# Designed miniproteins, single chains, continued (5): the designs that were tried, part 63

Each design is a single chain, and the fold is of that chain. pLDDT is the mean over its residues in the fold that is shown.

## One batch from the design tools (miniprotein)

Design m18322
Fold by ESMFold2-Fast:
Structure m18322 (fold): chain A 78 residues (1-78)
Amino acid sequence: MSPLEALERALAEAERALAEAEAVREELEAAGVSPEEFEAQLRAQAEMARRAGEAAGDPALAERVVALLEELAARVRA
C-alpha cells in the first residue's frame, strides 16, 4: 500500500467512524476499551497520517484526517 493509498483509506475510515460515533462509543464500551486508550490510539494514527501525508506530498489530506480523528476523540469522550 502506498502512503497516499493508506492516507485515503484512513480518511474514509475516520469519516465513517465519526458519522457513527455513538456506535463506536458502544463498541469500545463492550470491548472494555477506555476513552483514554482510544484517544491514545487516535493520537498514534494522527502522527502516522502526518508522516504519510508528507511522504505522499499531500499534507492537507493528512491534516483533514487528523482533524476528523480529533473530533472523533472529542465525541467519544463526551
Scores: mean pLDDT 80

Design m18323
Fold by ESMFold2-Fast:
Structure m18323 (fold): chain A 68 residues (1-68)
Amino acid sequence: MSEEEAYRAIEEALRARLEAEPPRDRDDFNQHVVRVVRELADTFDPFSREFALGVQRATRAVAAEYLG
C-alpha cells in the first residue's frame, strides 16, 4: 500500500459520503471521517505510516472544500 493509494481511497469514499450528506459543522465532518477510516481500515493496515499520512492529506483537502 502506498500513501497515494490510501489518500485516493479515503478521499473518494469521504467525498461520496459528503455529496450524499453534507456536513453541518466540523464535528459532523469528523464523524464522517471516523466512519470512512473505520470502513477502510479492514482493507489497509491502519497502523502504517502510509495509511496515516493518506488519511491526514485526504481529510485536510476535503475539509478545506466543505468547511472553508
Scores: mean pLDDT 78

Design m18324
Fold by ESMFold2-Fast:
Structure m18324 (fold): chain A 55 residues (1-55)
Amino acid sequence: MSGVELGKRQIEEVVEKYKDDLEKAKEIIYRMADNVPELKEEFKKLGDEVIEKAK
């Protein structure tokens, strides 16, 4: 739970920073997911959801 909550906040910060370039935001989020193999699928799913909401 705590790790997922921290990851979600980081994902939201990346999307906000790269709001004008969501493709780059997705690239960064996917790199973050690769650094946490146990949560990789969850991070990618959260990233996709946050990006869709930002459109």
Scores: mean pLDDT 75

Design m18326
Fold by ESMFold2-Fast:
Structure m18326 (fold): chain A 62 residues (1-62)
Amino acid sequence: SEEERKTLLLLLEQLKKEGADKKDLEEIERLLEQGDYEGALAKMFDVREKMNLKRMEEYKKK
């Protein structure tokens, strides 16, 4: 739906601001272009978890 697409685009923008991997961002954009909102959302969750783990490890090193 239009609302789902809008929400996912906002989440994608947040991931970009948080420094997500370019390859992961490109994959999410491609899923959105194909209308695979479930796949896009699942990939976004995976990417966010991966980024959170990296951020926590960086915090421990400081």
Scores: mean pLDDT 79

Design m18327
Fold by ESMFold2-Fast:
Structure m18327 (fold): chain A 80 residues (1-80)
Amino acid sequence: SEKEQRLLALGKRIAENVAKALEKLGYPEFAERVRKLIDEAKSVEELVKGLEELAKQTPEYVRKILENAVRALRFELERL
C-alpha cells in the first residue's frame, strides 16, 4: 500500500544516514553492506532483519550504531 511504501522510503532514508555515519567513522565495508540491504529490502521488516543480522557480524562499536538504528526503525513501525 501507499502507507507501506512511505514507511519503507523512511526506513531506507534512516539506513542511508547510518551508512554515511559508518563511512565517516572509517567503516566503509559496513556502510556498503548497509547500502546492499537498502537496495534489496522490499519492506521495513526485511530492512530491520537485515540490519539486526549485520549487527551480529560487526565490532561492538558498529553493532551499537546498527542496534540504535534498528530501535528507531521499530519505533516508527509501531507508530503506524
Scores: mean pLDDT 84

Design m18328
Fold by ESMFold2-Fast:
Structure m18328 (fold): chain A 65 residues (1-65)
Amino acid sequence: DIDLAVTYIAAATIATVSGIEIEMREEDGALVLRISPVTKESREAAEEIRKLAKKVGIEVRVEEL
């Protein structure tokens, strides 16, 4: 799925540029983000990824560790 692949690349870019450590995986066509530690910055990065993914119809799930 090209939309999922593009979303994955964009999410990886946002995480890298923001200096946030996020583990990402695909599950049933959704992008799953695992965040540790949970900070305001990591939550804001996850929200930015979710907004971007929504524009291309990809579901984002966030797991806080």
Scores: mean pLDDT 74

Design m18329
Fold by ESMFold2-Fast:
Structure m18329 (fold): chain A 61 residues (1-61)
Amino acid sequence: MEEELLEFAEKNGDLEAYKRIVETAKKEGVSLEELRKIYEIQKALENGDFDKARKIAEELR
């Protein structure tokens, strides 16, 4: 799971985001999968891909 997040962060050129996600999950007891989806939503919004952001947000239900 952590390695999967690392690969995702490397693909998007953002290793700092990966470290922050892991640290936040450990502090708040939130699952890494949920934090990864939140990160993907933020990246989609930054890229103007609102359709992708909405689809990922629906998966958090």
Scores: mean pLDDT 67

Design m18330
Fold by ESMFold2-Fast:
Structure m18330 (fold): chain A 78 residues (1-78)
Amino acid sequence: MSVQERLDEAKERIDRLEAEGAPKSVLADAYASVSELALRNGDPKLALEYATKALELDPNNEEAKKNLEEAKKKLKEQ
């Protein structure tokens, strides 16, 4: 599976979790997963957006914090 296909699946997972009324911590993990895949796909702007949303849902999400800092670093390198 390509990184783009994994991104599409991860976004669909967020839609399902929101429809099911998943807890904010679970939604934050899903948003953090999209941000990680966006970084792997060479899209630090998308990664920044989704990592920021993950931290709005759960400020203690360590993966989202890590992805946010990496996205900021990549944006400075471009």
Scores: mean pLDDT 84

Design m18331
Fold by ESMFold2-Fast:
Structure m18331 (fold): chain A 62 residues (1-62)
Amino acid sequence: DDVEKRRLEAAKGIEEHTEENVKKLEERAEEEKDNPEVAKELEEKAREAKEQAKKMIDELLK
């Protein structure tokens, strides 16, 4: 089904975009090790991005 294939492509796009975003946030958190408050905030943003992506993918694949 073309619709199913498009949903899978959209899910893959969200996954790839989220992986890049999370990687950048985690790399920045490593750079900010001397600023633990900033590092923690970046780690929380990475976690939130993963949770949002999971919800979006779950919704697309229903």
Scores: mean pLDDT 81

Design m18332
Fold by ESMFold2-Fast:
Structure m18332 (fold): chain A 98 residues (1-98)
Amino acid sequence: HHMERREFLLELPSDATVAEVKRKLAELFGVKPEDVASLTPLPDDAPVRDGDVFLIRDAKTGRLYAAVVRKESDTTYRVEVTELTGLSKEQIEKALGK
């Protein structure tokens, strides 16, 4: 069960890379791009695909979020963000591969 779910629109080109999506998510959550991890292991120069999932730790609260990328158009992606609750700091570090 989710405590919070939100949607955001990101303006990105159709050939946007994983690195570009990580950068936009980092800006949205006030974190560094290195604090955004791809759930599916993808290189930063790979093209982002519909349904790709990113994990983000909020810099202010330390809470973990899952962000699912949905392609809406050639210049717009919809990002569905869900808070992952009940995780300890240690479990969050492990989920991020740290």
Scores: mean pLDDT 71

Design m18333
Fold by ESMFold2-Fast:
Structure m18333 (fold): chain A 86 residues (1-86)
Amino acid sequence: NKLTEEAKKLGAEAAEAIEKKDYKKAAELLEKALELAIEAGNVELVAILADTADKVAEVAEKEGDYESAERLRKISEKGREYVKKK
């Protein structure tokens, strides 16, 4: 599935951004990855991305990036809501 493969690539790029402490970039990439995973109907990948976003939000908050932390929590909430309906 093209959407699933693209979502996975964006997830990997987000992991690289997290290693560089670029939480703004990580949030942008995870948001797009989540959108593609939802469009693909890949519930398992949506759950993984939502969990990742929540964990990264905690790290961003501890590092003082409150704006990225808020965005990441919203990404996690959106993913969790999608999974709950399936």
Scores: mean pLDDT 88

Design m18334
Fold by ESMFold2-Fast:
Structure m18334 (fold): chain A 64 residues (1-64)
Amino acid sequence: SDKDKLSVMRGVAAKRLPPEEVAELMERVKAQESDAAAIAVLREALRGRPEALEEARKAIERVE
Protein backbone atom coordinates (compact mmCIF):
# COMPACT_ATOMS: atom_id res chain seq x y z
CA SER A 1 0.00 0.00 0.00
CA ASP A 2 1.06 3.63 -0.40
CA LYS A 3 1.04 3.99 3.40
CA ASP A 4 3.55 1.11 3.74
CA LYS A 5 5.72 2.48 0.90
CA LEU A 6 5.69 5.94 2.52
CA SER A 7 6.74 4.48 5.90
CA VAL A 8 9.62 2.57 4.24
CA MET A 9 10.83 5.59 2.25
CA ARG A 10 10.71 7.85 5.33
CA GLY A 11 12.95 5.32 7.12
CA VAL A 12 15.48 5.22 4.27
CA ALA A 13 15.58 9.04 4.04
CA ALA A 14 16.13 9.38 7.82
CA LYS A 15 19.01 6.85 7.64
CA ARG A 16 20.71 8.09 4.43
CA LEU A 17 20.27 11.89 4.37
CA PRO A 18 21.98 14.57 6.57
CA PRO A 19 19.93 15.44 9.71
CA GLU A 20 19.13 19.02 8.59
CA GLU A 21 17.88 17.76 5.20
CA VAL A 22 15.77 15.10 6.96
CA ALA A 23 14.03 17.69 9.19
CA GLU A 24 13.09 19.93 6.22
CA LEU A 25 12.10 16.92 4.09
CA MET A 26 9.77 15.50 6.77
CA GLU A 27 7.97 18.86 7.04
CA ARG A 28 7.46 18.83 3.24
CA VAL A 29 6.21 15.22 3.42
CA LYS A 30 3.66 16.17 6.14
CA ALA A 31 2.41 19.07 3.95
CA GLN A 32 1.48 16.77 1.02
CA GLU A 33 -2.20 16.09 0.21
CA SER A 34 -1.75 12.31 -0.29
CA ASP A 35 0.61 9.44 0.50
CA ALA A 36 1.43 9.18 -3.24
CA ALA A 37 2.45 12.88 -3.33
CA ALA A 38 4.54 12.41 -0.16
CA ILE A 39 6.29 9.39 -1.78
CA ALA A 40 7.09 11.54 -4.85
CA VAL A 41 8.72 14.19 -2.60
CA LEU A 42 10.83 11.47 -0.92
CA ARG A 43 11.86 9.95 -4.28
CA GLU A 44 12.98 13.38 -5.51
CA ALA A 45 15.05 13.94 -2.32
CA LEU A 46 16.78 10.55 -2.81
CA ARG A 47 17.36 11.05 -6.59
CA GLY A 48 21.03 12.03 -6.11
CA ARG A 49 21.75 9.00 -3.90
CA PRO A 50 21.63 5.74 -5.92
CA GLU A 51 22.41 3.51 -2.89
CA ALA A 52 19.54 5.04 -0.90
CA LEU A 53 17.14 4.62 -3.85
CA GLU A 54 18.18 0.95 -4.22
CA GLU A 55 17.63 0.36 -0.46
CA ALA A 56 14.17 1.95 -0.76
CA ARG A 57 13.33 -0.19 -3.83
CA LYS A 58 14.30 -3.45 -2.05
CA ALA A 59 12.43 -2.48 1.13
CA ILE A 60 9.28 -1.59 -0.87
CA GLU A 61 9.41 -5.04 -2.56
CA ARG A 62 9.36 -6.65 0.93
CA VAL A 63 6.08 -4.84 1.90
CA GLU A 64 4.24 -5.40 -1.42
Scores: mean pLDDT 78

Design m18335
Fold by ESMFold2-Fast:
Structure m18335 (fold): chain A 74 residues (1-74)
Amino acid sequence: SLERALEEADRMFEGAKIAVDALEGQDLTGQEVARVIGLGMAGTPEEVRKAAETASGPLAKALQRMADELEKRR
């Protein structure tokens, strides 16, 4: 139903907000920023944590912070 679709969209928007907060103060490329936001919106905490393990530097730090926040709020 539309109501369930809006609830899913709300969860995705909350994930995007967590991603933006995790990106603050990080020197990342536009592609890396888009990846973090996309993972925040659609990814599981496990998927984000796995992505952090394959990343380095500021990207790994942003992904780790996002995974921690997603686990707390979901």
Scores: mean pLDDT 82

Design m18336
Fold by ESMFold2-Fast:
Structure m18336 (fold): chain A 92 residues (1-92)
Amino acid sequence: SAADEAALAEAKRALEEAKKAETEEEALKAAERAVRAAERVVRTSDDPALAREAAEYALEAAKIALEKAETKELILRAIGLILRAIGLLLDV
């Protein structure tokens, strides 16, 4: 659907934002947005290819957030996002 394609595009934009993030907080915020967008695609899309692509963007964004995380709090939050993204890939 158009809504699923928009959510996929949001996940991709959030991944690009995570890549360009200069702070751990910006990277985590972008990764959280990518995961939320991917969760919408996985829940509503009848197209497993779109759902998988969205989940892959979310996982890559979450991994970038972990790479940029310096504080214990943000490291744990980034690990949580990675687990959520892996769960999405398993649900596709």
Scores: mean pLDDT 89

Design m18337
Fold by ESMFold2-Fast:
Structure m18337 (fold): chain A 56 residues (1-56)
Amino acid sequence: IIGELAYHEGLEAEKEGDLETAIRNYELAVELLKDSNPELAKKAEERLKELKEQLE
């Protein structure tokens, strides 16, 4: 549930244009969900990759 919350906080931050907060929350979601919910962890990884590409 905490990892899932981090994922949703990442989505909210992304919608608000706070890319740094979104990246931090997606990184946290990946770490917390990689073993317990790998499908959601993959979604967080995908969003994280897209955001990091936008910053370069």
Scores: mean pLDDT 80

Design m18338
Fold by ESMFold2-Fast:
Structure m18338 (fold): chain A 71 residues (1-71)
Amino acid sequence: SMEEKRKEYIEKEKIPKLSRLEFAVLQLVKAGFSEEEIGRRLGISRATVRRYVKRILDILGLKSVEELKKL
């Protein structure tokens, strides 16, 4: 399907472009942690986590956290 091909493209071409901290945030979001829980685990503010989530969405070409969680 087009969605399956888009997921494969994102995993191969876009995820490697994330910084180490952005990749850590991505993994914790996929694991189901909230912005507050991610901030606590990484020692950063919730606002900083939200900024990283927005940057990850921009890099991956996704519009929502729900799409990101389905990767």
Scores: mean pLDDT 83

Design m18339
Fold by ESMFold2-Fast:
Structure m18339 (fold): chain A 58 residues (1-58)
Amino acid sequence: STRERIVDAVVEVGREAKRRGEDYREVARSAARTIGTHYGLSEEEIRRIEEEAIKRVE
């Protein structure tokens, strides 16, 4: 699904940020916001993607 692809993309971006010693939680939130808004997702959907992606990066 589109949602699953977005989560996977956000996880990849977050993992790369973590490897560089950056704030991966903030990077993942920013990525989820940018991608989710582009696909017309609601605030609630974007927030769920943020939470799911951050847990997978951790």
Scores: mean pLDDT 87

Design m18341
Fold by ESMFold2-Fast:
Structure m18341 (fold): chain A 78 residues (1-78)
Amino acid sequence: SISERRKLALEAADYAVKGDTEKALELLIKAGVSEERAKEVVERIQEIANSPGVSPVLKEMEAKHLALTALNAELAAE
C-alpha cells in the first residue's frame, strides 16, 4: 500500500541521518524507489547530516522531505 511505502521511506530517512546508509538504501528500494535515485537520496541526506551549524531537528525534517519527494516521484510515474 502507499501508506506502507511512505512508512518505509520515512524509516529510511531516519537510518540515513544516523549514518546507516546500507539500511537506508535497502528501505528506499523496498518502498519502490529505484536503486539509482535511492543512492542519490541517501548521499544527499548524508551531506545534510554532516552539515555544521544545522539543528538535528532540521536535518531530520529535510531527510524525510527528500525521501518522500523521491517516493512521490516514483508514484507519479506509476
Scores: mean pLDDT 86

Design m18342
Fold by ESMFold2-Fast:
Structure m18342 (fold): chain A 72 residues (1-72)
Amino acid sequence: SMEEEYQRDLEDIEKAREVLEKQRANFEKTDLTPEEKAYRDRLFAEQERAIRNALATLYEKYGDKEKAEKAK
């Protein structure tokens, strides 16, 4: 059903965010120069934005305009 598809798609995005947070936590355990840290922080911020955009698109696809607007 569309509801099951929607829930599955939401879970996929949630898992992607969990993977990103796990990667970020792992890099916090690494001795980085300030320049390397700034680069990684920017990369993670870009990936987080991509996840938020995917979530907003998903909400719009399934007709949840309020959640789509809040996800931006």
Scores: mean pLDDT 82

Design m18343
Fold by ESMFold2-Fast:
Structure m18343 (fold): chain A 61 residues (1-61)
Amino acid sequence: VEDLIEQLKDPDTEVRLRAARELGEIGDERAIEPLADVGRNDPSTEVREAAGEALNRIYSK
């Protein structure tokens, strides 16, 4: 989980996108704040959407 949270800050958009999706699949509460930050502030619309979907999955568990 910690490694994926660090990957949310990667300069590569594809790395951040995969990290957001994997964190959503894992559903760990530790990812909530990092995903919320990414969903609000990431320059990529695709990454922001993935973070929002990941948060929805975490809250739905």
Scores: mean pLDDT 80

Design m18344
Fold by ESMFold2-Fast:
Structure m18344 (fold): chain A 113 residues (1-113)
Amino acid sequence: MLTAEESRELELIMAEMVEIAGVEVEAARILRDALEGRLAATAGANDAAREARRRVYEAVLRLIESSSLEELKEMIREAMKRLFGRELEDEEAEELLRRIEEYARRVVEALAG
C-alpha cells in the first residue's frame, strides 16, 4: 500500500511528465502548486486542484497508451532529474513507469465509481 508521501511523489512525477510532453500544461502547474502547498485554501482553489488532478491522470494514461516504452522511460528519467536531481537506471525507470500506470488507473477507476 502506498504512503501519502509516495502518492504525492507519484503525482508530482505525473504532472512533470505531462508538462514535458507539452499536454495539459496548465493542469500540471495547478496540480504541482496544490501538492507543494502554493494554492490558497479556498473552495475555488480546491475545485481547480481536483479538476487539474483528473486531467493530469487522464493525460498520463493517454500518454502511456500513445507513446513507446523508450519514450515513456525518457520522460520519467527527465521528470526525476527535474524534480529530485536523481538519475534513474533503465530498470528503475521501467519499474517507476509500472507504478505510475497502476496508480493512475486505480485513481481514474475510483473517480468513475
Scores: mean pLDDT 80

Design m18345
Fold by ESMFold2-Fast:
Structure m18345 (fold): chain A 61 residues (1-61)
Amino acid sequence: MTPKDRLEGARLTVEGMKAYKEGNYKEASEKYRKASELFEKAGDPESSEVALEKSKEAEKK
């Protein structure tokens, strides 16, 4: 597992938050989904779960 995947997941989470605030819910959902996948690869299941929940919330908008 590499620290790079966790850092990239964090970056995508920030991008997802920005998209969500701008009303771009589809983009936000996609960014959060990618962040969740990267956190899972990094061995951080808790951050992965949080990102996935944010993705589902954006999808419902």
Scores: mean pLDDT 81

Design m18346
Fold by ESMFold2-Fast:
Structure m18346 (fold): chain A 81 residues (1-81)
Amino acid sequence: MEKEKEIEELKKKMEEYAEKAEKAWEAGDWETALEYAEKLAETAVKYLELAGASEAEIEGARAVPEALRRRIEAEKAGIKV
C-alpha cells in the first residue's frame, strides 16, 4: 500500500519536474532547467528502483542532468547545434 502511494507520488513529481524543466529550457533559463532536470533524475531513479527497472535504465536516468549541463555550456558559449 505505501509502496503504491510512493510510486504514484513519484510519477506525479516526474511529470511536474519534466514540465518545469521544458518550460525553463524554452525560456532560456538554463539554471532553472538544470535544477528541475536534476530533481527529475533523482525522482526517476527512485521510481525505477521501486519498479524493479534494470541497472542500465537507472544509470540512464542518472546521466540526464550531466547531458543537459553539457548542452547548457554549449548554449552559453554561443554554439548552435
Scores: mean pLDDT 76

Design m18347
Fold by ESMFold2-Fast:
Structure m18347 (fold): chain A 68 residues (1-68)
Amino acid sequence: MEFIEIPVSEEERERLIAEGRELAKDHPDLQKKLDEAVANGDSPLTLATLVLAAAVYRVIDEREKAKA
């Protein structure tokens, strides 16, 4: 089925990349993975997965810092 890979527009792909970079700004490992995925032309699903990982990590990090 053609929908097995999530079809997104170039604009939507750029949005995922921007969100991932913003969420991973304090995590260079995640930024590097996102940059490599972008350079390799990886699927939107891969980009979305990296964004989700960055978001989860960010929530944990902010929760830990909020203890101050």
Scores: mean pLDDT 71

Design m18348
Fold by ESMFold2-Fast:
Structure m18348 (fold): chain A 73 residues (1-73)
Amino acid sequence: TPLKELIDEAGLTYAELGEKVGISEETVRRYAERGLFLPEFAPIIAKKTGKVPVTEAVPGERLPRVVGWRDLP
C-alpha cells in the first residue's frame, strides 16, 4: 500500500512507529497492510521522508485510506 511504502521510506519499523504513536506493532502492521491513515502518523512520516500522505475517505470506516503521497513544500 502507499502507506507501507511511506513507512518503509521513512526507515521506521512498525514497532518504532507504534511506540511513537502509542499503539502496538501489530496494529501498525494491520493499518499499513490495509492502507488506513492514523492522523498521528503524518508528522512522523513527514519529518523522516519530507512527504505527506494523500488520503481518501472510505464510507463506513472511521479512518481514511492512504491513496498516495505528495512532497512537502
Scores: mean pLDDT 77

Design m18349
Fold by ESMFold2-Fast:
Structure m18349 (fold): chain A 70 residues (1-70)
Amino acid sequence: REREVERLEEELRRRLDELAALGRRAVAEISALTDEAEAQRLAEETQQRVERLLEEIGRLLEERERLERE
C-alpha cells in the first residue's frame, strides 16, 4: 500500500516538475521570439501540453487519494 502511494507521489512529482519546466521554457522561448505569429503558435502548443499534464495530474491525485483512504 505504501509502495503504491510512493509510486504515485513520484509520478505526480515528475509531472509537476515537467509542468514547471515547460512553463519556464515557454516563457524564455516566447520572450526571445520577434515574430508574434510564431510566439502565438508556441503559446498554443504549450497550452495544449499544459492541459494534458493537468489532466494527468488530476487523475493521479484522485488515484492517490483513493489509495490513502483504503
Scores: mean pLDDT 78

Design m18350
Fold by ESMFold2-Fast:
Structure m18350 (fold): chain A 71 residues (1-71)
Amino acid sequence: SELEEELKKKIEELEKEMEEEIKKLVEKARKGLEEYNSKSRFVLSKKMQEDIVESIRNMSLAIRKLILKKL
């Protein structure tokens, strides 16, 4: 039915918007960690920075899945 196709299209649009917002959040996190390292007395290793960014990405993707399940 046309209603099912319209809903599918709206969900796909929402998924794309959420993916773009997650990418922006991950980029902000990377820049923030680099700035923190340059100004802080406690220097985060490159591995720790990458692990933090990956955790933010994974958390953001989990939130996205929860939102999409409730639609």
Scores: mean pLDDT 76

Design m18351
Fold by ESMFold2-Fast:
Structure m18351 (fold): chain A 61 residues (1-61)
Amino acid sequence: SLIEKGKALIAEGRYEEAAKLFEEAIAADPDNAEAWHNLGVALAKAGRNKEAAEYVAKAAA
């Protein structure tokens, strides 16, 4: 799945590529809370902390 591939990219330090896969997962299923949460994690690790906080909050709603 896109989520599993994105998580593997995070483990490899490929945070921008992981974020892109999670954005694709959200485009396919906007109700996928796991995709929103993982996008926030990927953005935080990429140093995009302001955006990360918004997506993590979205996952919790």
Scores: mean pLDDT 78

Design m18352
Fold by ESMFold2-Fast:
Structure m18352 (fold): chain A 67 residues (1-67)
Amino acid sequence: SLQKEIDEAMAAMVLTVARLAGDSAEEIVELLRKTAPELSDEVLERIRRLAEAGDYDGAMELALEAI
């Protein structure tokens, strides 16, 4: 679906930019909530924990799997 492809691309861009810019885990979650609103609070909390640990690859994999 086009919406799924857009949301996946937006999530990937948010996480890639956050990794380069040094955005906080809280900022990443806030941006993902706005750009991929289908992500549940449970999934966003797991993404937050991965980003907080510096595991941006794991955070991206989880986000794309959940979209």
Scores: mean pLDDT 79

Design m18353
Fold by ESMFold2-Fast:
Structure m18353 (fold): chain A 80 residues (1-80)
Amino acid sequence: MEYQKKVLEGDKAFEEGDYEKAIEYYEKALELKPDNSVTQRRLGEAYLKNGDLEKAIEYYEKAASLGDPTAKKNLEKLKK
């Protein structure tokens, strides 16, 4: 329950364009479930929108390595 709440709070902040707040919530979600590929992808998306390309690539690579197909596609787009 705690994990889902943090993800939902992060998603809400992201939708509102508050990428710094989205990063905080997704980081808290990863503290609860470090190997969750979907949360790692969301954190990569939030870092990308916040202008941190290095962190975005790092979390997309982690999510893709855990089998997230959306993170894999996002990595391919960032290489172009």
Scores: mean pLDDT 82

Design m18354
Fold by ESMFold2-Fast:
Structure m18354 (fold): chain A 97 residues (1-97)
Amino acid sequence: EDLEEIEKELEKLVKEGKLTKSMAEALLERYKKHKSKKDFEEAIEKEIELVEELKKLGLDPEELARIQIETAKNNNKPSEEQLKKAKEAEEKLKKVE
């Protein structure tokens, strides 16, 4: 019952541009784990505010959401992209001297 209502609310927010698809999927998984409507509503409010701020800065909220979700799924282990950036930084340090 509540799950179907939550899914419809998230779909509406994505359609209105207040949330990204990846953020909506993460919020749905959060609700499934916690089963707390209050926690879910507070999480939605914070994510909507974040999307608004990111858009004002000219950043892509969907791209940033994907990076955050992937990092969380890997128990905060660096993604392949983060490891690549770290390796590039190390190689640049070796070339400066």
Scores: mean pLDDT 69

Design m18355
Fold by ESMFold2-Fast:
Structure m18355 (fold): chain A 92 residues (1-92)
Amino acid sequence: SEELVNRLLELFEKVKSEGAKIEVERKGTTIFVKISGLSLHQAIGLTLSLIGLDLDGLNIKVKLEGNTIYAEISGLSEEEAEKLYKHLKSLS
């Protein structure tokens, strides 16, 4: 939903302001995001927030490796995927 995509964008903007490095790739309507440069505490917190968004109805697969987070966001519309990709690319 637009509301969940907007919540996801606000979350990524917040961690970028906290010094995170964001790398993004798009394949069709699936967005792949790598987030690094966080403390372990921040990485755990972001992982839990992403799991919360998945439970709320976004399709997010999250993997935490040390202080690096890999998120796969799928099931997006073309418009949602384009919006999310452009916004995240501006944060990269």
Scores: mean pLDDT 86

Design m18356
Fold by ESMFold2-Fast:
Structure m18356 (fold): chain A 99 residues (1-99)
Amino acid sequence: MKEELEGLKALIRRELARHLTPEQAAQVDALLDEFYEKVLEAIEKDENPIETIRKIAEEMRAKLASLPGLTPEQRARVLRLLDAFERHVIALAEEKKKK
């Protein structure tokens, strides 16, 4: 779980660096780190982590939507990457439940 999430975070960071300035990428990466830590805690401590993960993702989308300095196109791309991150994390949490 944790290694898979770290790998996913690294891939998202690389994709962001291709479309954002270093300053913008750093701001988004900080929000993704916050998302990662909250998700990891939910998976370890929560009996129903999937619903908690969805709530965390909605909070992160709101923060990303309010982030200044992004063009509409950059913001849409970042939101798509967050959606992909959320889907992958939920899939990993569901797999962990089966083991």
Scores: mean pLDDT 75

Design m18358
Fold by ESMFold2-Fast:
Structure m18358 (fold): chain A 80 residues (1-80)
Amino acid sequence: SEKVEEIEKLIERMLQSTDPAELQRIADRILELAKGLSLEELEKVTHLVEQALRASTDPQVQAILADLLVELTRLINEKR
């Protein structure tokens, strides 16, 4: 999926960023793209965000990824 590939690249970009405003813009874009995903693709993306959160040591990145996980979980529940 083109959207899943874009989200994977955005997650990689997020892990390389130190700018909180850029981190939030990337998270917002991931969430926008996620709304158009199938349940299976959304679960895959949610798993990737969980892995990124576990791998991150930057508190700002962790906070943004944690908020993103809450929103992605909400989308999964809405599609079930």
Scores: mean pLDDT 86

